# Designed miniproteins, single chains, continued (2), part 89

Each design is a single chain, and the fold is of that chain. pLDDT is the mean over its residues in the fold that is shown.

## One batch from the design tools (miniprotein)

Design m7267
Fold by ESMFold2-Fast:
Structure m7267 (fold): chain A 70 residues (1-70)
Amino acid sequence: MVEEAKRLILEAMSLTENKEARNYAIAAALNASAGDVEGAIENAEKALELTTNEEAKELLREAIRLLREA
């Protein structure tokens, strides 16, 4: 679950043009890699709020769902 969530976050990051949203997505991926699931969810939710790309939003929502199930 966590590895799949990281993949989705990185894919969303590649689709995100907003620098602030990209920064939160990077933080979410780093937190997930460190085993900080709660921090990963928090930062992924902030990235979701700031991104305007609909595909990136769907990827971030799925990543958050997977992290909550972990």
Scores: mean pLDDT 83

Design m7268
Fold by ESMFold2-Fast:
Structure m7268 (fold): chain A 80 residues (1-80)
Amino acid sequence: MSHKEIAEKLLKEIEEIYEEIKKIDPENADYIENLKKLWLENAEKAMNDPELSDEELIESLRDELERLKKYLEEVKKKKE
């Protein structure tokens, strides 16, 4: 699998986790949507930055996905 394909999959998973958090915590949906948009803008800038390696982008995306998964589990424990 190419680095680009890995990055695209990670971005999609990150978006899906943000949407799941918004479903569980609708009172904070606007704030969560803003965080999602900021992350997508940063990822797009990184993908178009000739000085950043694909490996650095993928590592950053993996770190964010793991952080969001932990946050989602914490939100679920509080709301469920």
Scores: mean pLDDT 77

Design m7269
Fold by ESMFold2-Fast:
Structure m7269 (fold): chain A 57 residues (1-57)
Amino acid sequence: GAAARAAAEAAAGNGRAAERWALQALSKDEVTPEAGAAAGREAARGNGEAAARWALS
């Protein structure tokens, strides 16, 4: 789903792509709003590993 794609993009270092997929996961209720927001913030800061952990939690 979109959450898994967000995690994959974050792990690849694609912070903007990870954020885009995290927003889609939020709109589809695949992640909690808190987890999606945290993943997006970490991805925007370039912390792909941290973003992936939030998206998968």
Scores: mean pLDDT 69

Design m7270
Fold by ESMFold2-Fast:
Structure m7270 (fold): chain A 61 residues (1-61)
Amino acid sequence: SPSDKKIAEVKATTDRLVADLESGAETLRAEGRDDGADFVREQIDKLKKESDKVIDSIKKS
């Protein structure tokens, strides 16, 4: 269905962004920038929650 395609696109986009952010957080930790790494991790959590809300909204349509 069109909704299934939209859900797949949201998941794919979220997974890519999460992977990019996780790589950035690892780099920050390796550089001793723990506060920056923790901030990025908080943004990842927020992104995942927002993505889940978008997917739930599509499923209810």
Scores: mean pLDDT 88

Design m7271
Fold by ESMFold2-Fast:
Structure m7271 (fold): chain A 58 residues (1-58)
Amino acid sequence: SREEEIEKLGKELGLSPEQVRSGIEAILSGDPVIIGNVKADVGEENYEKLKELAEKLK
């Protein structure tokens, strides 16, 4: 189910499953530098979607 949710969000946002997984891990780390890098890479709208999935999987 976790892999399917990652692939589904990746297809929705135009991100690779690797980018989705890395983004979720970054958000769950709580590290502001790593989180800032994800937000810069994927953009604010995609970041919010990654955060929603991260909270669901926590």
Scores: mean pLDDT 82

Design m7272
Fold by ESMFold2-Fast:
Structure m7272 (fold): chain A 71 residues (1-71)
Amino acid sequence: SAAAKRLEELLEQGKKWGEALAEGLKELFGLDPKVEVSRDGEDTVVVVVTAGDVVITTRIRADGSSTITIK
């Protein structure tokens, strides 16, 4: 279905974003980041990158919007 295909595209996008962010944190700050990618329903992918006490959460939605939260 179109919805399933869109979710697969979002999961791939989220994985690439998480990997790129993790590489950046490792190169610029010498951190050892961990990446977790998960689904929130049928239209949103959540990417959590953790590096020490820093947690960066990115929500990527099927409408093309994204939200980034840094702790």
Scores: mean pLDDT 83

Design m7273
Fold by ESMFold2-Fast:
Structure m7273 (fold): chain A 64 residues (1-64)
Amino acid sequence: IKYISFETALELLKQLPRPAPWLEYLIRNESVSVETARRLIEALPLSEEERARLLGLIEEKEAK
């Protein structure tokens, strides 16, 4: 699967009223790299709970 760039993913997610579920989808389906996912978590207006959950998904993926 070809990774979506940070710029493209950020533009798409910024247009959504709730970007967190879509970012989870992209991480789960390996549509973005770990590096890009971390940058998106930092750049998007996410709650602390949403950030913690998404970071947990990335940590699990890095461990494998």
Scores: mean pLDDT 79

Design m7274
Fold by ESMFold2-Fast:
Structure m7274 (fold): chain A 65 residues (1-65)
Amino acid sequence: SLKLTMEEAKKLAEEAKKKAEEEGIDIKSVKVYEKDGDIVIEITVYDPELGKDLSGSWSERPSPG
């Protein structure tokens, strides 16, 4: 059971961005922020087939300890 902290979320976001860029994915932005007590990670990528930026996000509750 892995509970995600803000520091861990930022590290995972940076590692995911680097890995995606190594695989040829055009990452436009990665944002990590807190909303309503949850840690939110938002990633925006450019989709060449659609000719536009696509954004996805997911949220994890901060670890209590």
Scores: mean pLDDT 72

Design m7275
Fold by ESMFold2-Fast:
Structure m7275 (fold): chain A 72 residues (1-72)
Amino acid sequence: SMAEEILAELKELAEELKKTTDVTRIVGLVLRGIGLLEQARLAGLSEEDLEEIEKAYKELVKAAKEQFKKLE
């Protein structure tokens, strides 16, 4: 389903972000995550699916903040 595809991609973005030391790449991964979240919102997904996707997006943002702290 679209929800499963979006959720899987958000999780993959978080894993790639943890491996990256390039600030530009980290920003790009977060921007991709924002795009996926907006796609999910526009797709009219169930409340349960949207909640899981929002949770995965928050984990992506958390990973980005932790990675920035390591680089600064």
Scores: mean pLDDT 85

Design m7276
Fold by ESMFold2-Fast:
Structure m7276 (fold): chain A 66 residues (1-66)
Amino acid sequence: SEADKILEEMKKASAEKAAKLLADYVEKHKIPWSVVERALAEAGERTSDLKERIIEAMEILAKEQE
């Protein structure tokens, strides 16, 4: 899937690039910021690492879009 390819790229990328990939996915799929903020909050409960938080937020959003 598109989300699986993005997640693979995020795992190999810097936190900054992972954040840009997340932002691009959000814009492409017209995901409201309230939904993104919730996903980031849920991810933040599981990890304090910035890159891991971004990846987990992407996984949450991808499941809700697919």
Scores: mean pLDDT 83

Design m7277
Fold by ESMFold2-Fast:
Structure m7277 (fold): chain A 74 residues (1-74)
Amino acid sequence: MSKKEKADELTRKAQEALEAGNFDEAIRYAQEALKLDPNNARAWAVLALAYRQKGDEETAERYAQKALDIKNAA
């Protein structure tokens, strides 16, 4: 499996954890995905949503902007 494929799999797991309300697990999977592919906009978006749900709006806004910047550069 390529780094991109592994990052996509980890991002899917992060999204499943987010949908289940397991925000800490979602953060861990998204961070692992970003270690493999730092340009994975979806993983940055998952981090933003998870941190917002945990009440860290400053961190959430920073990660949301990162996701948007990557998507706009494509």
Scores: mean pLDDT 85

Design m7278
Fold by ESMFold2-Fast:
Structure m7278 (fold): chain A 70 residues (1-70)
Amino acid sequence: SEEEFKVLEALAKHGWMTPEELAKILNMSVEEVQKILDKLEEKGLVERDPETGRYRLTVKGFKELSKRKA
């Protein structure tokens, strides 16, 4: 989806981000961002740091983003 692409792009650009930081820059609710992150984590495209609650793009996530940018 366009929303998934925006989350992947933001993480690629900014690195480790919280759901709250993503919500702010993407003009989405934290609940909407969390649902997207949950789906992306299930797919192995993002990884969560359990200590900080921050998410990053995985190697698989970078590859998927490259396919969607075409």
Scores: mean pLDDT 83

Design m7279
Fold by ESMFold2-Fast:
Structure m7279 (fold): chain A 90 residues (1-90)
Amino acid sequence: MEKADYYLKMGDYYDSLGLKEEAARWYLIAGRIYEKNGDFEKAIEAYQKAIELLPDNAVAYENLARVYEKLGQPDKAEEYRKKAEEIRKK
């Protein structure tokens, strides 16, 4: 099993236990590894799962913005970057 797939599965496991903060941490690790490997689709999936568990996590929104920018989707990148800024300005 690839390391990123293992961490994604660990996130799913901790989410099933109701440990949302731990689950989100594993999803963020998985997303970063997928992103580094150029697997942007799986990186987006992992980061979105982290946001679903922790909607006030600015780091996950920042990471989504970066991935969408790399995919040439500037409108989506700007939307997620704006959400991250709103969270940090609270």
Scores: mean pLDDT 84

Design m7280
Fold by ESMFold2-Fast:
Structure m7280 (fold): chain A 71 residues (1-71)
Amino acid sequence: MEYVEITDPVTHVTRRLDREKLVEAVRKHVEYLIEQGKIDEAYQLAKSVAKRTGIEEAKELAEEVEKLKEE
């Protein structure tokens, strides 16, 4: 079972999360931000997660959001 550690930049709490659960949570939050019109915030979230965890799915999600930002 694949786990990743993520530290919340606001609360400074480090959590060990299942990789699949983390990817699902990030995707859901990014979709929520897009629906609220917060495209820049969605992009920064996905990019930050990809950089911190090295998760390819988060990197792909950041690229998808970047395409929306160009409109």
Scores: mean pLDDT 71

Design m7281
Fold by ESMFold2-Fast:
Structure m7281 (fold): chain A 67 residues (1-67)
Amino acid sequence: LKNAFKNPGFIILVVSALVTFAVLSLLSVLDVRTGGALTATLNVISGVVVLAFALLNIYLILVSLGL
């Protein structure tokens, strides 16, 4: 596990998590500032970002299982 932080796959996963969190945080702030006027659009964008991160995690799990 200590060597995982030096593994490119683990670094990609951590960076993807940070980027996803940053994007979702920005969308949340925009939603609050607009009083919910863009809620539907922001929800679609955040949903796509979360789905992309979930698919990346599934891919890494399958690769680690030798698939």
Scores: mean pLDDT 68

Design m7282
Fold by ESMFold2-Fast:
Structure m7282 (fold): chain A 63 residues (1-63)
Amino acid sequence: LVGEIARALVPLPQTSPDELALREGERVLILEEVDEKFVRARSLVTGREGIVPKSVLEVIGKA
């Protein structure tokens, strides 16, 4: 996971300041595994960082 590129499987709204809003298909770089359910990622489209549920990400390769 860490150091890999993933794609958002569904659109994600930002509901708190710590979260990363994503469009469906938006690519992110996984920076850190926060816990069992969440990663910290950076959008490769917007450059913003935030927390994303692992369940909505599909890993597509290494950065």
Scores: mean pLDDT 80

Design m7283
Fold by ESMFold2-Fast:
Structure m7283 (fold): chain A 83 residues (1-83)
Amino acid sequence: MEERRRAIVEAALAALEAALAPLREALAQEEPPREALIRALEIAARVAEEAARAAEAAGDAELAARWREAAERARRLLEELRA
């Protein structure tokens, strides 16, 4: 069970890294494009909200609250960039 779980976690992390690589390159610039910043914050807000729902479903209210705070921070930064 532990080995299978570890293999799945490693595969999921590798898939996330590959999917985010182009965005990470754009954000590594001294002056990242505004569009890349907006995209990163949109992804961060969605991931945090999904993680909050997963934590809530697992009965971890504290972890769910932390993820909801992360989603809200991402949304506030997104609004600042649009201001």
Scores: mean pLDDT 77

Design m7284
Fold by ESMFold2-Fast:
Structure m7284 (fold): chain A 57 residues (1-57)
Amino acid sequence: SALAEAVARETGLSLELAEALVEAQNSPEFREVLERLVKETGDINEAARRARKILGL
């Protein structure tokens, strides 16, 4: 949670999205989905939200 709070503060992401990104660091599958969605949307916040929905997080 401390790492997610730091990511949210530095990047302007919501805490929920920052927590999803921290989870992605430990899940190559989630990271791959996130990377694909970033290329499709051009928005890392939207991509993170969609990746979480797809993987049920």
Scores: mean pLDDT 73

Design m7285
Fold by ESMFold2-Fast:
Structure m7285 (fold): chain A 85 residues (1-85)
Amino acid sequence: MVFRVTLKDGTVIELTVENGEITSVAVDGVEVAFERMGEKNAVKFTLPDGTTYGLRILSLTEDSLEVLVVNLDTGESEVLTAEKV
């Protein structure tokens, strides 16, 4: 299933999640490369502007996803709710 989350700066990220695992990350509809951070529910990816983010699933339901997003360049973190697309 696909979830859309909006970062604090207005950047829109779409996550494809299958069986509790992140299988795709897209920014503004374009897939970006990601790497797993030791867990099926945690990934690291870099935006086209060079900013690197870590993202972890905190909770997953049929219709909603709660994620922890960390800007790995600054150390800032936020908890966001994503809606099913």
Scores: mean pLDDT 79

Design m7286
Fold by ESMFold2-Fast:
Structure m7286 (fold): chain A 79 residues (1-79)
Amino acid sequence: SLVGLALGLVGLALGRLAIRAATTLETIKLGIAAALLGVGAIFLAEIAIKTGNVELGVEAVRTGVEAVALAVLALLLSL
């Protein structure tokens, strides 16, 4: 489905962004959590894209947003 594909792509983009942000925060605990959530978002996004599953696409986007939020929080707390 187009919706599942679109949500999967957004989740993939957010997951990739979170991993990039997290990898610049070496040794910060929240950065590690953000990286793990980013990987989870990418995994869910890949399944959503392959299956066209809208529910998995939504979860990929949600997980990706949470990963980015944790990466930003880690950056703010490292100041």
Scores: mean pLDDT 70

Design m7287
Fold by ESMFold2-Fast:
Structure m7287 (fold): chain A 68 residues (1-68)
Amino acid sequence: SMEELEEEIERLKEELIEAAKAGDNERTKQLSEELRKVLEKIYDEEETEKKLEEIQREAVRAYIESQE
């Protein structure tokens, strides 16, 4: 269902942010690929890229903040 997909997106987003904070580049890449696949089930290509980019920016920001 849509609700299950939204929950999966939120879970993957949280895991991506945690992996980014830990500096785990391999895990971050894997989670980004998994997140793209879930997003593609809900959104068109343009919206999927936009949302994935926003999440990746949040992960980078979290990493930078963890270094301070």
Scores: mean pLDDT 83

Design m7288
Fold by ESMFold2-Fast:
Structure m7288 (fold): chain A 61 residues (1-61)
Amino acid sequence: MEVKVGDLVVVEIPTPDGIAKYFGVVERVSADGKTVEVRLLGVNGNQERITVPVENVHKLE
């Protein structure tokens, strides 16, 4: 439970060619803390949001 709204994070997304990493900002954390909504940076538009398991999200310090 280190991840919270407003945190700058790296999101790991599994692909056929390996794990892709994207920078983003946490906008929502689920009530059970198991999923987070992240606004991705530098992807196909600044408004791209995804919901991922919290274990796929790593806080940048």
Scores: mean pLDDT 73

Design m7289
Fold by ESMFold2-Fast:
Structure m7289 (fold): chain A 62 residues (1-62)
Amino acid sequence: PSEEEIREAIALLWIAVGNLLASKGDYDGAIEAYRKAIEIASDVPEARKLAEENLKKVEQLK
């Protein structure tokens, strides 16, 4: 796989971790996980956008 594909996979894993933490009410943990996804997905616009949208939604619940 390409380096970009590996970064996309890692970013999606962090988004999944954020979603799991948010589902348990750990909004602070979810926010940190989404921030990591955004950093990793800096050159992967679709994954970055997904992480940014999830971050915004969770911030409204905090």
Scores: mean pLDDT 82

Design m7290
Fold by ESMFold2-Fast:
Structure m7290 (fold): chain A 68 residues (1-68)
Amino acid sequence: MDILQEGLEKARELIEEGRYEEARRVAEAVANLAQLLKDQGHNPEEMERIEREARELVEEAERLLEEK
């Protein structure tokens, strides 16, 4: 669980650094892992929250990449 929260923080940090492609990849990996853990019954409420936040970061990074 800490690894997913660290992933969200890392994705936000990468966006602040202008590393949008890396931020998108990290956020996408976090979203995919959170969905997998939710499907397996591992703390589904927390996984749903993390997945939602990660998807928002993917969308933000993708918007910033379009401005390149």
Scores: mean pLDDT 82

Design m7291
Fold by ESMFold2-Fast:
Structure m7291 (fold): chain A 86 residues (1-86)
Amino acid sequence: DLSDSGSITLKKGQSYDINIYAPRDGIYKLSLSISEGKIKVSVDGKDLGTFGKGIHNIDVKLKKGKHIIKFSALSDAKFSYGYTYL
């Protein structure tokens, strides 16, 4: 699957993992819409950054195969995510 989306609510210190499959090497777009709080985002343990309220678009370079996106709440947080291949 090339695309996934969801809405997540986390308390400070909680994390949520999504398992994704990249069918090919390339650049995938991760879109975040954060209505509350701050989150840290990583892919396969590599830090992509810390994001606060607002809309964020992150280009993620992935190799073909399975990957884990981790969202970690630095404060109580509400957000939605989507990812798709560019």
Scores: mean pLDDT 84

Design m7292
Fold by ESMFold2-Fast:
Structure m7292 (fold): chain A 57 residues (1-57)
Amino acid sequence: SSEELIKEAAEVGKRGGETESGEEAEKLAVRAVIYAQQGKLEEARKLIEEARKKAEE
């Protein structure tokens, strides 16, 4: 569970890139990894979804 969320967050972070929305996606992905490591899986999942949306902008 937490390991899967960490992997998903890392994948989103790699796709963020150098755009402004990509930078926000990377920041959200980093925070998602931290929350997943702390066992806050619901918060981590929310951050991953927000990061994906920012990465697509």
Scores: mean pLDDT 74

Design m7293
Fold by ESMFold2-Fast:
Structure m7293 (fold): chain A 95 residues (1-95)
Amino acid sequence: SETEAARLAVAAYLLAIGAEVSLSLNHPDALKDAIRDLEGAIELAERLYEMGFKEEARTVLDAVERAIDALLAKYPDHPGVRELRKRVEELREKL
């Protein structure tokens, strides 16, 4: 439903913001928390796409990419961050 899609999009957006907040703390656990939150946001974007809400999925991916860019600036070679980027690129190709 449109209401369900809106709720998922808001939840995903809050996860992307949470990842950026975690990154600002520059603690080892903050990176792990940021990656976890971004994985969750990408999963919600994938669900939005499967439900046919492509515009909402795009909006979520824009927020996720901003957080990933911040992660890559600090941790360019981290395998978890690289995997997040690949998942975003794969989903964008479908949109």
Scores: mean pLDDT 85

Design m7294
Fold by ESMFold2-Fast:
Structure m7294 (fold): chain A 75 residues (1-75)
Amino acid sequence: GDSVYEAVRAQLRAARAAGQREATVTVVSDAPPHEAVDAALRAARDMGAEVVGVSARVLPDGRTQVTLRVRLPAA
């Protein structure tokens, strides 16, 4: 499975269940930065979240860290 997509989706589901209106999600993946960012943005879109910001960095071990900032719909 797409590990970034599922991890972002799981964290956003937890944030929504907790009644949060804003969330910052951080995921580490073996995928290249472009693929990891695309997966994170797809997960946010599928969850109906508004993307406020996204960033990615390559860690010293070659893995990609993606940080996604979103606004969640009001309950």
Scores: mean pLDDT 83

Design m7295
Fold by ESMFold2-Fast:
Structure m7295 (fold): chain A 61 residues (1-61)
Amino acid sequence: SMEEEQRQLAIDSINDFLEKYKDEELAEKLLKLLDTNKLTEELGDKMALLVLEHFEGKLKS
């Protein structure tokens, strides 16, 4: 389903983010928020991707 596809994209993005910023507190805190599934709406995974993209931009700047 689209929901499963969006979830997989979020997981892949999180794994890529962790591999790149493995020692960053921000990455660990972001994962904990996602893992506790407090964003458990259908839009949660999409918002997680947008948040990850935002922080990637910040870290590269």
Scores: mean pLDDT 58

Design m7296
Fold by ESMFold2-Fast:
Structure m7296 (fold): chain A 68 residues (1-68)
Amino acid sequence: MLSVEEKLRKILRERGHSEEQVETAVSMLSRLLAQGVISEEQALELARQIPAGASDEEIHQLIADWLA
């Protein structure tokens, strides 16, 4: 059994993200999950949409645009 955070890390790593990018994305998505802004399924889908090599600012913008 994997936690949601472990599932997110797995998806991001499989998509070719660096460990720094993985931790940034997991931190952001885990915060939104804890606040009840998104569901587990929405967090996993967002992780699949983050492009490899995206900056922290680009990840933030993608999540903000998705929530609008």
Scores: mean pLDDT 78

Design m7297
Fold by ESMFold2-Fast:
Structure m7297 (fold): chain A 65 residues (1-65)
Amino acid sequence: SALEEAEELLREAGIPEELIEEILEAIRNGDGETFQRLATRVVLETKDPELGEKLGELARKLGVI
């Protein structure tokens, strides 16, 4: 599923577990504003805009944004 793909993507990118849990909660709740804020934080911390784009595509598939 797209949710499992998002979790795997974040784990492979080395994102801290606490932040992964927060992102997945925002997705499950359909909280697009929180998702966008957290995705921006991920991009800034990793310096990987491609990761941000992939997360955005998965969130769109899940109807979050």
Scores: mean pLDDT 83

Design m7298
Fold by ESMFold2-Fast:
Structure m7298 (fold): chain A 117 residues (1-117)
Amino acid sequence: SDEEVEELVKSAEALLDYLKSRKSINKEAAIELIKQLTEDVRKVVNSDASTELKVKAIEALTEILVLIAEKHPNDEEVKEAIKEAIEELRKLAEEETDEKIKQALLEAAERLEKAIE
């Protein structure tokens, strides 16, 4: 529902602010968070929420994933988890019929690819 996705966006924005204030994120926690956020993107895409709200949620979740990748430069396990997230985002985009949501998913995948270069 719109309400559930709106709460997810608020939670994502709060988590992003918290993580930005941290000097480091534990690697094990980072990998689990990458998996959880990737699943949250799938839930958002498959929800009955509005297109605009889905795009906003995808962008918010992607910002957290990018930050995690940037805080773990040269960590091969974190890099692999991000690569799996990229693959899932591209699969979701391939199955998506809404062009705005598809574009948001493809842009998210591109941002993550750049973050792990």
Scores: mean pLDDT 89

Design m7299
Fold by ESMFold2-Fast:
Structure m7299 (fold): chain A 73 residues (1-73)
Amino acid sequence: DLEEIAKYYFSIDKNHPTGYYYLGQVYYKKKEYEKAIEYYEKALELAKQGENIESVKLLEKKLEETKKAKEES
């Protein structure tokens, strides 16, 4: 359960980027693309602060995919 995984990461760190990433996945699956974009953007900001280049690239790709899905819906 993606929501339970997100809650687990937030129990470790209230502002955990992985927690926001999984919330983005939850809303993406529900086709609530505006909320998915919001959570992926939060995850991306935190990944940039942590200098995690690979996570930044993955989140940028996920944001582009989600924005395209929103435009097509």
Scores: mean pLDDT 82

Design m7300
Fold by ESMFold2-Fast:
Structure m7300 (fold): chain A 60 residues (1-60)
Amino acid sequence: SAIVEEAKRLAEELVEAAKKGDLEKIEEYQNRLVRLIIETDDPEVIEIANEAGREVRKIL
């Protein structure tokens, strides 16, 4: 779905921002993912966000 594709794109951007140490971009993409979760309540979107969060924690 388009929403799941957007979540995956945001997750990739979040992880890349973390690898670059771009704190402002980390906050931006994290907030956008949280907003998608709130608006869609889609378990697949939640899973994508959780996986991205785990990758970010491994980097930071």
Scores: mean pLDDT 85

Design m7301
Fold by ESMFold2-Fast:
Structure m7301 (fold): chain A 55 residues (1-55)
Amino acid sequence: SPLEELQKKAEETLKKFEEYLKKMNHPRRDEYIELAKKMLEFRLQEAVRALQAAA
């Protein structure tokens, strides 16, 4: 399903972002990772609503 593909892509993007921040040893990496998780959750909810409206 489109939602399943979108979720997998989001998880892959988050993992790469986390690895990038850890590799550069960013001082606020934990805060940015938590923020990214929350933003992805909100974006997925918006995508669900958009897909249901467009169906």
Scores: mean pLDDT 77

Design m7302
Fold by ESMFold2-Fast:
Structure m7302 (fold): chain A 91 residues (1-91)
Amino acid sequence: SVPDSMRQRLAELEARLAAVEAAFDEKRAELSEETQKRLEELLGQARALIRELENAARDPSLRPELLDPRVQLQRVAEIRALLAEAEALLA
């Protein structure tokens, strides 16, 4: 179902974020200050967007579909782009 697909998508994004955060922590001392700052910005933005989607989905008085599907897809695409850039910086 649409709610199950969204929950799975959010869980996958959160797991991916956690993996990138772990890789960043491991490599932090070997990275330039500029790269560290960029990674902190990317990961902070990704976490904020994931939290926004989780908060919208968690309202017990509202149906999950009350998020505009276009807005949901846009936010998911934004999170994926942020994580992809962070992963590339850690490659």
Scores: mean pLDDT 80

Design m7303
Fold by ESMFold2-Fast:
Structure m7303 (fold): chain A 99 residues (1-99)
Amino acid sequence: MENYRIAGEATILKDVKLTAVSDDEYEAKFKFKAPETDKPVNMLLLVLSGGRVLAAEVLEDVKPGEEYEITIRVKNAKELGLPKGEVKADVIALPLEKI
């Protein structure tokens, strides 16, 4: 297993719109600007609502200062208790480097 540490400050994106793509799936689309780190990092992206993690994704070899358009799919919306229609979530982006 590879060990990682947090390489800088978390980026928090508030009120990201979740769009229903089916009766049980949502999609979060957002633009993310990578932090200006000294080297490329992996980014852990967490989609959160009401303090719960709805989805997580890792982006590998993210270059400092570059802008990415990210799509994260939230599955099992019925099990997660998400309402039908528009849902808003926060996204937390954590820069990670290998130890």
Scores: mean pLDDT 76

